# Designed miniproteins, single chains, part 112

Each design is a single chain, and the fold is of that chain. pLDDT is the mean over its residues in the fold that is shown.

## One batch from the design tools (miniprotein)

Design m3907
Fold by ESMFold2-Fast:
Structure m3907 (fold): chain A 106 residues (1-106)
Amino acid sequence: MTEAEKETIEKGVKKLVELGVLSEEEAEKLKEILEKPLSEIAADEEQVKFLREVAEKIYAFLRSKGLLDEVLAGYPESVRAKPPSEWDVRNVVGFLGDALLYLAGL
């Protein structure tokens, strides 16, 4: 992960805390997990569970603001048709990255 990617994640999680979507504790844990390689994240069921819970919160927030379709633009129908609780870990991590990038740009 580059320094620029770390700054984007920091801005995105800060925005989510300011909007009341995540607590500061959830934001810190999310940043720590997203610095890890996908193989390490996928090997830890507790980390995967936490990421799914965070993804559900972000998904619900984006849907409530009418922004979900913009963030999911280009995602395959197999992913778009399912909630984050039913996504594989790769799609969960990818969605979190895309959502944080989108929110950092707001």
Scores: mean pLDDT 82

Design m3908
Fold by ESMFold2-Fast:
Structure m3908 (fold): chain A 77 residues (1-77)
Amino acid sequence: MSEEERVFERYEERLTELYQKYVASTDENEKKKIIEEISKLDREFFRELQALGYSLDEILEKMEEVHRRVRERVAAA
């Protein structure tokens, strides 16, 4: 597995866990903290992709694609 593959896999796995926690939570304050964790994860992923040579537009497209997949997966579970 390449460094790039590991970065994408880890991001999707961690994002899936956070989305699952969000939908399972009954507390508004907990939901807000999970959103903050997602934002932090997105920033870390952005920096990792930037280090791998991805452009701003490519990073935003990749992030949106992963978020969409994760959101749909969690909603279906």
Scores: mean pLDDT 85

Design m3909
Fold by ESMFold2-Fast:
Structure m3909 (fold): chain A 76 residues (1-76)
Amino acid sequence: LLEIFSQLPLPVAVYALIMSTESISEEDKEKILSLVPEKYHATTRAALEELEKTTFTRPPLLDEEQVLELLKELSK
């Protein structure tokens, strides 16, 4: 699972966003995808689906707002 995220150009930002939320809704997934360059949409969606099967115990270092800001910058 972590290996999948480490292979993405945006693995840290996507990982931090997921760890900042209790669960990922379809609305949140679309929001994340809208901030990610189109060429990474399929890989990002697959990584999010894979991560939903894993439970995280470590608290996030970044707020959801901070992670979304990073994703927004990367989409430019």
Scores: mean pLDDT 58

Design m3910
Fold by ESMFold2-Fast:
Structure m3910 (fold): chain A 64 residues (1-64)
Amino acid sequence: MDRLIKSSKDLAVFLAKKLGAPERLIELIDKAYEKKKGDTLMDVVSLLSQGKAEKALELLEKEL
């Protein structure tokens, strides 16, 4: 069961929307979840919690 990965994805999407991040970032978060990239999703959550939406986008593009 991927509860931890799903929780990280849901939190990342919530934070991205709160920051007004582009739809592309949300699309890449969903793709990372589909590929079960839990570590990447946790790093994205950390970056978005710091308001670093651009760095989160760059990380997702690099890892996907």
Scores: mean pLDDT 81

Design m3911
Fold by ESMFold2-Fast:
Structure m3911 (fold): chain A 85 residues (1-85)
Amino acid sequence: LTPEQQQKIRSLIDQLVIELTDLSVYEHKGDLSTQGLKLVDQASEAIDNKDEKKLGEILQQLLELTKDNPKLQSIVQQILDVFNS
């Protein structure tokens, strides 16, 4: 990943964390929020470790986890688009 791609992905991850946290606090969807935040932490670790294979696997898990939430899925898809660019 280029430094520009890493910066964009981290910014989108920060947005995803905000949305997942809001989901837990305001919508009482704690299971989705808890699982999503755990995957986000693993994605951040994969970026720090330069493990692109692990990052790709985690992003696919996030895409599946968020399939029933269009707003969250849109953010995850944007991360995948940057990752695949």
Scores: mean pLDDT 81

Design m3912
Fold by ESMFold2-Fast:
Order: structure tokens, then sequence, then C-alpha cells
Structure m3912 (fold): chain A 99 residues (1-99)
């Protein structure tokens, strides 16, 4: 069922990956490696994904992964694109381990 609840461990792993992604984007912004505007757009997508994962269902986790995949493809900054791709991979791995 797409509304099946995810294990608390899977949710925690996905939330940790999203928090690490946000921290990495903030670090790149602080280092002057990405613009504040690019960092803020990436963080908005990561925070949206976090809100979806917090709902704790398979469907919401899948939507979070899709949102990160879209953001990764359409990111103009290769460093932002890399962080989004790494975060996506971590979410996908946590979700796959939960099945």
Amino acid sequence: MPFAPLSPEAVAAMLAALEEGIARIRELERAGEVSPEEAEEAIRVLERARRLVEKGTLADAAMAILALAVAHVFSEDPRVSEVLAETLDRLAAALNAAV
C-alpha cells in the first residue's frame, strides 16, 4: 500500500540524510562557493523533502525522492547538483532497506 507506514529507523535515516544535505549547502554558501540565492533554492527543496519524509509513508518518501531528482536535474550549480544527488542516493538507500 502506498500509504503504508515506514519504520521509524528508515524515517530517521532519511531525515539525517536531509539534515546533512542542508548543512552541506549552508557550508558551501558560507565558503562563498555557491550564491545565497542558489543555496536558498536548494534548501527550500531539501526542507520540502524533509516535511514529506516526516509524514512517514512510502508515498511521501517517494515524492521526496522525486522532488530531489527534479531539483538535481534542473540545478544550474554543479556543487548544488552533487549535494542533491548524494542526498537522493541516501534517501533511496534508506527506503530500499525499509522494503
Scores: mean pLDDT 84

Design m3913
Fold by ESMFold2-Fast:
Structure m3913 (fold): chain A 55 residues (1-55)
Amino acid sequence: GRERVRRADRLLREGHDAEEIARELGVSTAVAGGVRLLLEDGLYDEAARLLERFG
């Protein structure tokens, strides 16, 4: 949910790549990559939905 998105956003802002975000959140690299792209575009609700569906 929203807490996982906030954690992903923090990791992205601290310079972590999709593989590191995947490890920290316990999701696949594909899911982490999608979340990263959505967060870079400011699409926080879509990033939350992706994590809820596939995380």
Scores: mean pLDDT 81

Design m3914
Fold by ESMFold2-Fast:
Structure m3914 (fold): chain A 68 residues (1-68)
Amino acid sequence: SMRERAEELYRRSRELWRRTNELSEQGLEAGKEDSGKYAELNKQAGELAREALRLRREGEELEREYRE
């Protein structure tokens, strides 16, 4: 159902946000000694964050479509 699909998209979005936060923290730690490593990890975190937002928006759109 659309509701089950929205719930799955939200679950996947939360998992990607968790990974985004982990990469951001790793970037901050690595960046203390290597600005290039900081930039690399932050770029990866940004890519995951964009995907997480996309999935959340898809879930919200599905919710609107099956609501009363």
Scores: mean pLDDT 83

Design m3915
Fold by ESMFold2-Fast:
Structure m3915 (fold): chain A 77 residues (1-77)
Amino acid sequence: SLLEMLERLRRAAEESIEKYIEALAETLRAMGASDEEVEKEIEELKKFLSTLSPEEQKALLEEYIAQLERQIEALRA
């Protein structure tokens, strides 16, 4: 379900950016994206992350976690 996918993404994000990227790839595949589409999306995300400082990457990850928590709560309501 969408709720289970979002909860998995949130848990992965709480562990690390690397775990978040892995969980994101699996979520995209579960939603019907091809391996080529997943690889493209992950490559673009990694390129974007490489333009950020470690502190900016941490802040972005914290924002992703906050967004996922808001989406999960909205689906539970």
Scores: mean pLDDT 83

Design m3916
Fold by ESMFold2-Fast:
Structure m3916 (fold): chain A 85 residues (1-85)
Amino acid sequence: MVATARLLNKKGEEIALILDIEVPEDATAEEIVEAAVKALEEKGFEIESYEIVEVKKIDENTTLIKAKVTLKDGEEYTLLIEVKK
């Protein structure tokens, strides 16, 4: 599967976009979020914690995951992940 991750600030503005995150076909929602978090850390974001807020299957090939991400400075962001088979 391939995931696209968008990091949104408190105003809903996109501050990061990560394309082509490769995840196993049997990956759990937590494993998918971990892959996106790792990709954000490779881009220089210092992540303290995350929590999964919502997992929604929108069609046979597409799943949307919403997570709350807290950076080491205490700022909170919304992580939106689209997963395609």
Scores: mean pLDDT 85

Design m3917
Fold by ESMFold2-Fast:
Order: C-alpha cells, then sequence, then structure tokens
Structure m3917 (fold): chain A 57 residues (1-57)
C-alpha cells in the first residue's frame, strides 16, 4: 500500500529524517503519495519515528 511505502521510505531516510522538519517530510510525502490523507501521512511519520527509536535501543 502507499502507506506502507511511505513509512518504509521514511525509515530509509533515517539519518536525513533526524534533520528534516515534520512539515518538509509531509510536503515530500504528499507529492509522492497523493492518495494518502494528511492524517495517514502524520501516522506514517509517527510510526517511522517510533520504529527508528526502538531500532536505536
Amino acid sequence: SDYEKAKEELKSWGEIVNGLSIRLAKDVLKKKYPSLSDDEINDAIKEATEELKKASE
């Protein structure tokens, strides 16, 4: 699904995402995955961030 692709892409950006603002990440994802709602994009960012935190432990 587009949601899973967006989340996986965010995780692959790991090092870059730490320096990227949430607003900029949302803008990029809206352009690549226009089928996703703002809520879905916010959820993908939250999940990717939490998964990256867990992976760093």
Scores: mean pLDDT 73

Design m3918
Fold by ESMFold2-Fast:
Structure m3918 (fold): chain A 85 residues (1-85)
Amino acid sequence: MKQIEEDITLALILIYAVLAKMAVEKGDEESAIRDIKKILELAKNLSPEQRKIVIDALKEVRDVAEQNGLSRVVEEAKKAIKEIE
């Protein structure tokens, strides 16, 4: 039961990571930050292996935000990465 719930949670997190990257490419800082915060909330009860996948996804969001000059999104992604580590 819990494993299926964790797998569904991970899938949702990865969807939010894609949405955050899309928001960054459009210059939508508020949507990107909202999606990063949802990722952080969902990641609280994941396994260590799944948390590594989430950290990698957040690093991609951070890098895309940095390439687009969205410093607030970069800061929020860095904070989320540190909280999940």
Scores: mean pLDDT 84

Design m3919
Fold by ESMFold2-Fast:
Structure m3919 (fold): chain A 86 residues (1-86)
Amino acid sequence: SELEKFKELIEKALEEGDEEARKEVEEFVKELIKEVPELYEELLEELKKLREEVAKNGRIPVEEALKIEKELLLKFVEKALKKKEE
């Protein structure tokens, strides 16, 4: 599935430092944003909430913030792929 391919690309880009995989992740996300801009707006609102929560309650550890951002990106990709199949 496309979601499984995206997960593999994220692992290669972030865990292995593969620059080619990083470029492919960026291009994949850009294409989804063009096709489903409303879901990208939802992602931006969730990222805004995360930033406000960090500012309000003190600093979240960088590792935890990155994990949340990854989870939000994966949710966006999953929703975008499902919407594309409709």
Scores: mean pLDDT 72

Design m3920
Fold by ESMFold2-Fast:
Structure m3920 (fold): chain A 80 residues (1-80)
Amino acid sequence: GPKYDAGEGLGLLKKVANGEIGVTEEAVEGAAGYIKTLLEANPEAKPEDIIQAAEEGAKDLGNPELAEVVRKGLELALAS
């Protein structure tokens, strides 16, 4: 299973969004835990919708690292 639960993962994603941390292994593992929980709770959710939401959020915040962390976290979540 993922190293971090959904709540811990969301906390790490918020730190990336705020510029407190970059695209670290911990942030990617946190994103994976959060995304895996979302996909399991919403089986009709498409991976591309998660990427699109992350890219829009990154654009709104002016922080492209948020989109990168979510993309890498999704790849890790799907590999699990």
Scores: mean pLDDT 79

Design m3921
Fold by ESMFold2-Fast:
Structure m3921 (fold): chain A 85 residues (1-85)
Amino acid sequence: MDTSSLTLEDINKLIEEAKKQGIELTDEERAVLHALATSDKPYVTVDELARRTGLSKEQVEAAIERLEKAGLVERDPEKGYRLKV
């Protein structure tokens, strides 16, 4: 998969890939994926995701942990998170 321009279609594609692996995403996980894909930044922090989704920091961290385990999101310890496409 190539990273170039992320859209709602790219989010749907990632959700579909997770579904193929037997992983069903919650509304919170979908909101986090949407915020990551619509960000103009290459990486997004937990604080930025919480602000953009309206979720608490704890809810974002829980969603991110699950998305990372699903292989949909990757973590940079200094920069934050991005979609793994």
Scores: mean pLDDT 74

Design m3922
Fold by ESMFold2-Fast:
Structure m3922 (fold): chain A 101 residues (1-101)
Amino acid sequence: SALERLRELLAAGVAAEDIIREFLEAGDEETALAVASGRAAQLIAEKALSPEVEEELRRLAEEAEAAERAGDLERARALVREILALAFEALGEEELAELVR
């Protein structure tokens, strides 16, 4: 059902911020973060991040992988949110950064 709703919103051209907000309000954090990750990837493809931001994102990604391997899914999710917030801030996307914090 979440995948069908996501497809409907994407087909309708709904902004990423509104899609993320809808899924967060529904308690579907997994789908919200997946949408945010896709949007961050699109924006990074258009504008390179600074080496300092890239290094911090790499460090956080290693911590997220370690948390996932340890079975600490809550910590892994918190680190994914931190990664996305940092990336969106670096890209000047203040609303997206606020939504994923």
Scores: mean pLDDT 86

Design m3923
Fold by ESMFold2-Fast:
Structure m3923 (fold): chain A 81 residues (1-81)
Amino acid sequence: MSPLELAEQAAARIYLVASEEDEELAAEINKRLRELLQQHPEDIEAFIAALEEIARELEKRGLHRAAAVARQEVRRMRELA
């Protein structure tokens, strides 16, 4: 699986989990992640940094399950870098 495919799956997975807790925030985050992938598809470090920031944002908003998923995806992406 390519790094881009893994990043697309990470964005989709975070959206599905976050949308169950806060659909509006989930849609905003999904848009931000997909725009980043469109602009910098080869920049995995930028994508990982965005996921780390999103995980903090989700946790501060009380979406603990979505934050945990985002942190898990950060770990997976770091293993590929």
Scores: mean pLDDT 82

Design m3924
Fold by ESMFold2-Fast:
Parts: structure tokens; sequence; C-alpha cells
Structure m3924 (fold): chain A 129 residues (1-129)
């Protein structure tokens, strides 16, 4: 679809040398990740972007994963997002941590019991720390 093609182009812009281009791409991907087809297409790039050097890109990647977690929770888990979101809880920037918490909370509401159990375990470990 046109939306998927645009989202894949934005995913490539996450590594742009101009920080403003990378941040804008991350912001647009966060909005577009409410579309299940877009979310599925960009999940690997969003998971990788959780470790991006720019905190604004990390925060928007985590927020995009929160949106994706409402529409395609199994695909989010299959993309390796659960361990990446767990690591994001330890990031120094409040925006990334807050978005990671929201993503994990959305995953606890998944109809897939394995995804729910993994997200619940991560949040319980974080609450105990």
Amino acid sequence: SAAVARALALARQLDHPDPQVAIQAAQELALLSRDPAVARAVLPALVEALDHPLPEVRANAAYALANASEVVPDAVADAGALPALKEALSHPDVGTRTAAIIALQNLTKSKNPAVRAQAQAILAEWDAS
C-alpha cells in the first residue's frame, strides 16, 4: 500500500545524518504505526531504533511500538520487541522509559497469553527494582 511504502521510506530516514530529518521520520512512524500493515512492515526498524543515539528517535520508536502493540501484539513480540523494551526501561531519558512502559502495558492486554505473561513479567521485575 501507499502507507506501507511511505513508512518504509521513513524507516530508512531514521539513520539520516540530519537529526531533524531522523526525528521527524520517527514522529511520523509513531503516528502511522496505528495501521496494522504499517506496523508489521516497520517493526524491525522500530526495535533497532530503541538503541538510536538520539533520545527523541528512541522515544518515538518506543511510542510507535506502543501503538503497534494495540493492533499487532504477536508481530511486536515476534520482532523481539519485549527484550528491547525491557532494556529501554533503563534508558536515562524519561520519554523513552515512559513510552516503553506504555508499550509493555498495552502488551499485557494482548489476547495472546504468552505475550501477556512476558510483558507482565518485565513490568513486575521493573516495579521490584
Scores: mean pLDDT 88

Design m3925
Fold by ESMFold2-Fast:
Structure m3925 (fold): chain A 67 residues (1-67)
Amino acid sequence: MPRPIDPEKLLEEAKKALEEHGEEAREAARQAPTLSALDSPLAKAVVDVFLNEDLEKFRKELEELAK
């Protein structure tokens, strides 16, 4: 059977967490420029752990999910 845990589901949960605390994270990023890359490292970390091979495809799925 296919993977029981779909990356889309985990991404959705991550998106939901960002929705709830995304504004706080963005404000923190403004305080510390290092955190400004939080959106990129987060997406890369998830892709690196989950797909680990198709960063661009995962980015596209992320954009589609955000639409």
Scores: mean pLDDT 48

Design m3926
Fold by ESMFold2-Fast:
Structure m3926 (fold): chain A 64 residues (1-64)
Amino acid sequence: KEELKEKIAKYLMELAGLSEEKAREVADIIVDGGFSREAVDEAMKKFGIPGEVIDKAVIRALTS
């Protein structure tokens, strides 16, 4: 679980240019929310990140 959050945060930093702190917070919201639509919407609203970017970061984390 923590390893998955770390990978998602890494790819969010690479794809969206987020700071490590913000990327970790987004990864926490998404993973702890079970990848639900509500969790993705919360992260998008709080940090102004497109859902497509979140989706790409998650896919890369799961396939790397």
Scores: mean pLDDT 80

Design m3927
Fold by ESMFold2-Fast:
Structure m3927 (fold): chain A 56 residues (1-56)
Amino acid sequence: MAFSEREARAVRAAIKEFGSSGVLTASARDIARAAGVSVGTARRAQQKVRDALAGR
C-alpha cells in the first residue's frame, strides 16, 4: 500500500518517538501529537502498517 505524505510523516514520527513496535501499539492520538497530523491520519497510517505486515 502507498502512504500519503502525511501518513508517511505519522509512521516516521511514531518510530522516532515510540520505536518500531510503538507504531502498532501507540494510540492514534499519541501518534497524531508526535507527528503533528490529525487523529484520522494517524489511525489510517496505523491500519496501512498493519495491512502491510499481514500481507507478509
Scores: mean pLDDT 76

Design m3928
Fold by ESMFold2-Fast:
Structure m3928 (fold): chain A 90 residues (1-90)
Amino acid sequence: LREELREEAERRGREFARSHGFNELTAEAVGRIAGEVGEAAVTLGVEGAREFIRRLAEILRKLKVPEELIDFLERLGEEAARRVEEWRRE
């Protein structure tokens, strides 16, 4: 689950960056950040992951990162948290 969520999140992050016109180095960086967001849902639990994502979004806004990227990461984190919640119910 943890490895699957990390790898899937990294792939989605890289694809998002490429589709929005970011260069390859930025796409790699976005992929790695997305992977950490996905893994946080497993490592920190649902509430911990949401707090992590909230603080990450605050930092990114201060750095003037495009809002589309911040929205993507927040959505990715909520999806990962939902998958962890579903897994725990099974």
Scores: mean pLDDT 76

Design m3929
Fold by ESMFold2-Fast:
Structure m3929 (fold): chain A 110 residues (1-110)
Amino acid sequence: SALKEQALALLDRIKAALADLVARSTDPQVVAVARNMIATLDDIQAQLQKASDAEFQRLLDVTLIEISGLIFELRLRAKKASGEDKALLEETVKFLDEAQKELTKIQKQL
């Protein structure tokens, strides 16, 4: 399915952005949150590869909930951060907001 391939490619881009956050962040809690999300997305991608159309829709719903929670947490951390750490968190949140919009467009085509 073209939509499944688009979702998998988008999850790869999200994981790459989170890997960049892990590499650049000096906050161990931010690093832990990003690593945990990468692991969650790895599990979702493995399931998506084998998913039926009904399972694909459910997995997109779960992914959107997970990404929404991450955006909320990173925004809260950005409010308490300063300088380069704040800018990095705001950059990551902006990317995740756009990725969430793209995932939602895929979901609406199912």
Scores: mean pLDDT 91

Design m3930
Fold by ESMFold2-Fast:
Structure m3930 (fold): chain A 94 residues (1-94)
Amino acid sequence: MEKEFEEALKELDEKAVALGELLQDESTPLEELKEKAVELGEEAIEFVEKFKLPKEYVEKLKEIIEKIKNAKTKEEVQKLSGELVAEVQKALAS
């Protein structure tokens, strides 16, 4: 792997792990959870586009991000964030 790809991959994976930790922390505010989930999703889209991975991942990530932005409860954000992390992991495995 080229160092640029490997460095971006590592940063994206670290952010996915951090979001997973926040999903388990009941004290995390709704707004913070939404912001972190959207940030991860947007960086995942940049990664997929930059390294020319299948465009299907971009479409799925955009759909999940939109749902997160419109979520009104912490429970909805936690569920959607879990879906986002799963899609990021699938994109990284492609």
Scores: mean pLDDT 76

Design m3931
Fold by ESMFold2-Fast:
Structure m3931 (fold): chain A 92 residues (1-92)
Amino acid sequence: ATVTVTKVSATTLTVSATAAAGVSGFKVIGLDASGTPVGEAMVSPGQTATLTFSEPVTAVTVYALDAAGAPSGQSGLVSLAVGQTATLTVSA
């Protein structure tokens, strides 16, 4: 599956997830400059969502969730500056 992430501000991401068979959702994890998770949010397959975090996000990783809601795959970790877009590939 493919998830496209655009960093709109220090705390705001726009995330677009492709539809994927057997995937119930994508868990998007925001990480700070130290690699510590600062928040997570869900995006449905085939949907675009705007995610707002309480702390600045420096990097992103994404988990694909199976039909039971369990993690089935994880993307690599991607660092994003404001205005940058990255495409993350996640095994479903």
Scores: mean pLDDT 81

Design m3932
Fold by ESMFold2-Fast:
Structure m3932 (fold): chain A 91 residues (1-91)
Amino acid sequence: MKITVEAVGADGTVLASPATFDKLYTFKMVMMSLLLDAEQEGAMTIRIKGEGKPEEVRELAEWVVKAAEKMGLRAEVELGKDSAVVRLTAA
């Protein structure tokens, strides 16, 4: 896979620089770290992009939502053509 991820705070401050992932395991590890940061910060927006990979982007976004909910975060997802925006808030 080739999926790019970035994380920003509510004010647009970059909390994690854009990074590209070729391995699902590495993507999941980084997402778990970002979810822990979201819990501490109270809010975070995660952007996932995979050019020409809309189904993979959807599946990855759904995984992030489920993982966030298990941590007690509220998660909302907006799907674009080849991207997803996951908005996280502390419950």
Scores: mean pLDDT 79

Design m3933
Fold by ESMFold2-Fast:
Structure m3933 (fold): chain A 58 residues (1-58)
Amino acid sequence: SRDDVLRRLGQILLGAHEKKDDRLIAETERRLGAAVASGDLQALRDVVDEMEKRLEAA
């Protein structure tokens, strides 16, 4: 659901800030902006899935 996607996005941003990974924060914000502009919830989910994987790898 949209609420689940937003919750996961919040956790990604918090985790990136805790790790002080400015590049991950900037990349997440850039990709999120593009996905929001597309109006496609699937594009937003794809961004969240990829950013979660990057946070786990960091």
Scores: mean pLDDT 78

Design m3934
Fold by ESMFold2-Fast:
Order: sequence, then structure tokens, then C-alpha cells
Structure m3934 (fold): chain A 87 residues (1-87)
Amino acid sequence: MKELLEKMEQLAKEIKRKVDELIENGASLDEFKEAVEKYLPELQKVVDEFQKRLDEMTPEEKERFAKIVQDAVDYINEALRKLEEKK
């Protein structure tokens, strides 16, 4: 479990870093979507691994995982909103 949480935190950090780089470089909406899509298979794999291990998770671990995922999703959505406003 600890390794899976750390892996999710690392993926979230990498995604946020990539989002920031794309925004700073003036990426188009299409370029942003393409870059985000590259992370989707790895994110899905981590989510699937957590779902398989839900019965092994403490309430605190479930809450922490949900927060990391939600924070990453919110970060991506905020960046998408900003890019769409620049049309």
C-alpha cells in the first residue's frame, strides 16, 4: 500500500510539472490534451491496483488516495479551463 500511494504521488507530481511546462510554453489546447493522454494508461493502472486492494486499505489510506487523485484531476481541469479561455 505505501508503495502504491508513493507511486500515485509521484505520478500526480509529474503530471502537475508537465501541465505547468505546457502552460508556460504557450501550448495549444490540442497539445495539452495529447500530453495528458500519455499519462492516462499509467493513472488507470494505479487506480485499478487501488480498487483491487480496497479491502486491504485503512480509511486513512482510502482518504489520502482519493485526495491525491482529486487534486491531480482538479489541477488538469483548471489548466484546461485557462487554455479554453484563451480561444
Scores: mean pLDDT 77

Design m3935
Fold by ESMFold2-Fast:
Structure m3935 (fold): chain A 94 residues (1-94)
Amino acid sequence: MDSVRRTLDQLRRLLAQGRGEEAAQLVRDSALSQSDQQQTYQLLYGSIELAAAHPDREIRSAVLNAAIDAALRSLSDATQSTGIVLLAIGELLD
């Protein structure tokens, strides 16, 4: 949990600075480096919530697309992977 919290804190900082591409890359890299599936799920869920709250559509889109890519590559549970993908797509359509 502490590792996920630190990554989400770094993500908040990048989003606050308008650094959308770096935020998206952090999501991808952090998901690939995480061996715990539950922590990967929490990271991606938290990333989507933080991105959805951002006022810049391009920054939201970059992070949401990164979360979709990371879920498909890193989550082995189909229910968790599908849940993250559907959540992110819902936010992209807004």
Scores: mean pLDDT 84

Design m3936
Fold by ESMFold2-Fast:
Structure m3936 (fold): chain A 70 residues (1-70)
Amino acid sequence: KLREEAERVVALLEAEVDRAQTLPPENRSHTEQNILTALEGAKAWAKRHMNEADAEEVERRIAALEEKLA
Protein backbone atom coordinates (compact mmCIF):
# COMPACT_ATOMS: atom_id res chain seq x y z
CA LYS A 1 0.00 0.00 0.00
CA LEU A 2 3.10 2.22 -0.02
CA ARG A 3 2.63 2.36 -3.82
CA GLU A 4 -0.90 3.78 -3.32
CA GLU A 5 0.52 6.38 -0.92
CA ALA A 6 3.27 7.30 -3.42
CA GLU A 7 0.69 7.70 -6.23
CA ARG A 8 -1.39 10.00 -4.02
CA VAL A 9 1.63 12.13 -3.05
CA VAL A 10 2.85 12.41 -6.66
CA ALA A 11 -0.66 13.39 -7.83
CA LEU A 12 -0.81 16.14 -5.19
CA LEU A 13 2.62 17.43 -6.25
CA GLU A 14 1.56 17.40 -9.93
CA ALA A 15 -1.46 19.54 -8.99
CA GLU A 16 0.77 21.95 -7.02
CA VAL A 17 3.17 22.30 -9.98
CA ASP A 18 0.26 23.00 -12.35
CA ARG A 19 -1.14 25.57 -9.91
CA ALA A 20 2.26 27.30 -9.53
CA GLN A 21 2.50 27.71 -13.32
CA THR A 22 -0.76 29.76 -13.26
CA LEU A 23 0.66 32.28 -10.75
CA PRO A 24 2.02 35.70 -11.82
CA PRO A 25 5.84 35.63 -12.21
CA GLU A 26 6.36 38.04 -9.28
CA ASN A 27 4.59 35.63 -6.86
CA ARG A 28 5.96 32.39 -8.35
CA SER A 29 9.52 32.13 -6.93
CA HIS A 30 8.53 31.41 -3.32
CA THR A 31 5.88 28.86 -4.37
CA GLU A 32 8.35 27.13 -6.73
CA GLN A 33 10.96 26.83 -3.95
CA ASN A 34 8.38 25.32 -1.57
CA ILE A 35 7.31 22.81 -4.23
CA LEU A 36 10.95 21.90 -5.02
CA THR A 37 11.51 21.21 -1.32
CA ALA A 38 8.41 19.00 -1.27
CA LEU A 39 9.57 17.15 -4.41
CA GLU A 40 12.97 16.49 -2.80
CA GLY A 41 11.22 15.23 0.35
CA ALA A 42 9.06 12.88 -1.73
CA LYS A 43 12.18 11.40 -3.42
CA ALA A 44 13.81 10.87 -0.01
CA TRP A 45 10.62 9.24 1.33
CA ALA A 46 10.44 6.85 -1.65
CA LYS A 47 14.12 5.83 -1.30
CA ARG A 48 13.59 5.20 2.42
CA HIS A 49 10.33 3.23 2.29
CA MET A 50 10.06 1.64 -1.17
CA ASN A 51 12.05 -0.99 -3.04
CA GLU A 52 14.69 0.24 -5.51
CA ALA A 53 12.58 -0.15 -8.68
CA ASP A 54 9.52 1.64 -7.25
CA ALA A 55 11.71 4.39 -5.76
CA GLU A 56 13.38 4.91 -9.17
CA GLU A 57 9.96 5.24 -10.84
CA VAL A 58 8.87 7.87 -8.30
CA GLU A 59 12.20 9.70 -8.74
CA ARG A 60 11.75 9.78 -12.55
CA ARG A 61 8.22 11.20 -12.20
CA ILE A 62 9.43 13.84 -9.74
CA ALA A 63 12.36 14.76 -12.05
CA ALA A 64 9.77 15.49 -14.78
CA LEU A 65 7.93 17.81 -12.36
CA GLU A 66 11.21 19.55 -11.47
CA GLU A 67 11.76 20.19 -15.20
CA LYS A 68 8.28 21.75 -15.48
CA LEU A 69 9.19 24.26 -12.74
CA ALA A 70 12.53 25.17 -14.33
Scores: mean pLDDT 78

Design m3937
Fold by ESMFold2-Fast:
Structure m3937 (fold): chain A 107 residues (1-107)
Amino acid sequence: SIKDMALQTIDAALDDLEFVKELLKNFTEDNKLTLMTYVLSISGNAVVIKQIGKRQGNEELVELAEEAIELLQKASRAILEGDYETALKYVDEVKKKLEQIKELIQS
């Protein structure tokens, strides 16, 4: 079902986000490409959730997904600037949005 696809997508995003958080806490130059790849993957998952929300006419789901995408863009910028503390702050905000998305899908 579309609900099962949405749940799988959000669970994958949440799992990837925990790995991003650990990489940011233990940042090394050798892990930068991996970190950026996972951030891009989470952004892709948020875009999928946004598209599901649009197809269902679920405006709240669309808005939460758009907010997560914007926060991920801010996190990416902070990472590129070497501001890992600010990146962690944005990642924590992304987690809250993804958890709200999961609750909304399960409703």
Scores: mean pLDDT 90

Design m3938
Fold by ESMFold2-Fast:
Structure m3938 (fold): chain A 117 residues (1-117)
Amino acid sequence: DKAIEEFKKLPYDKQQALLALLTLRHLLRWLREQARAGRRISPGAAETILGVVETLLEVIREKDPSLVPEAEALAEEIRRLVAELAALPGPAEIDPEEALEAIQESMAQAVEELLKK
């Protein structure tokens, strides 16, 4: 696979930064889907997501600073959507376990996207 060969040619640091950036993109897509469904996020789930976003931003800042402007834009939109979902009326539908599963799935999708390209 040409995609795997090209990925292996990237410096390890740039591979980590790119995976972190793609994870933010997939997580943002999942959050947009939750917003369309009107699903309120619990405080614990919000803290889990925002904590992971800060960790991914730290990886990008250290490993490939050129990706920081795009990563910060994605992180700002994620923070905005999390705040929107937390402000919804009614019972919390997204708990910390579902948030962690969404983060893990976003990471898996990021890996798959890089390997397919």
Scores: mean pLDDT 85

Design m3939
Fold by ESMFold2-Fast:
Structure m3939 (fold): chain A 65 residues (1-65)
Amino acid sequence: MEKIEEGRRLLEELVERYPGAEIVSIEGDKFVLSVPKENVGMQIAAVGLGVELALLGLTLEVKVK
């Protein structure tokens, strides 16, 4: 439970920092994020988030708009 809450917090922090990013879904340990294809900096930030979530035993799926 705490790991999912921490993962959600990290995901929400990324979306607050990058307004073009959107939370698509959160299903148990799987988080789905949408990012614009044209924003390379946001895509790199999404990769970093994926690493942080993986360290918590969570999965990030990134969908490009």
Scores: mean pLDDT 78

Design m3940
Fold by ESMFold2-Fast:
Structure m3940 (fold): chain A 75 residues (1-75)
Amino acid sequence: SETDREDALLLALQRAVHRAVEEGLITVDQGRDLMMGAARLIQDGASLDEVLEYLSSIAPEEVVKIFEEEAKRLL
């Protein structure tokens, strides 16, 4: 369902951002901005592919890969 998609992608995003900050790939402030932007896109009904495209434009490749791995485990 759309609710299951939204919950899975939001959880994957939260996990990816938290891990990226812990690993020093992004700052806490960058993580907050990334979370806000991507969460809005997900809540607006974006698919996994659309979220990946968005993240690839604004985040390091390593962060995008972490998000994709977390999302695929939950979907």
Scores: mean pLDDT 86

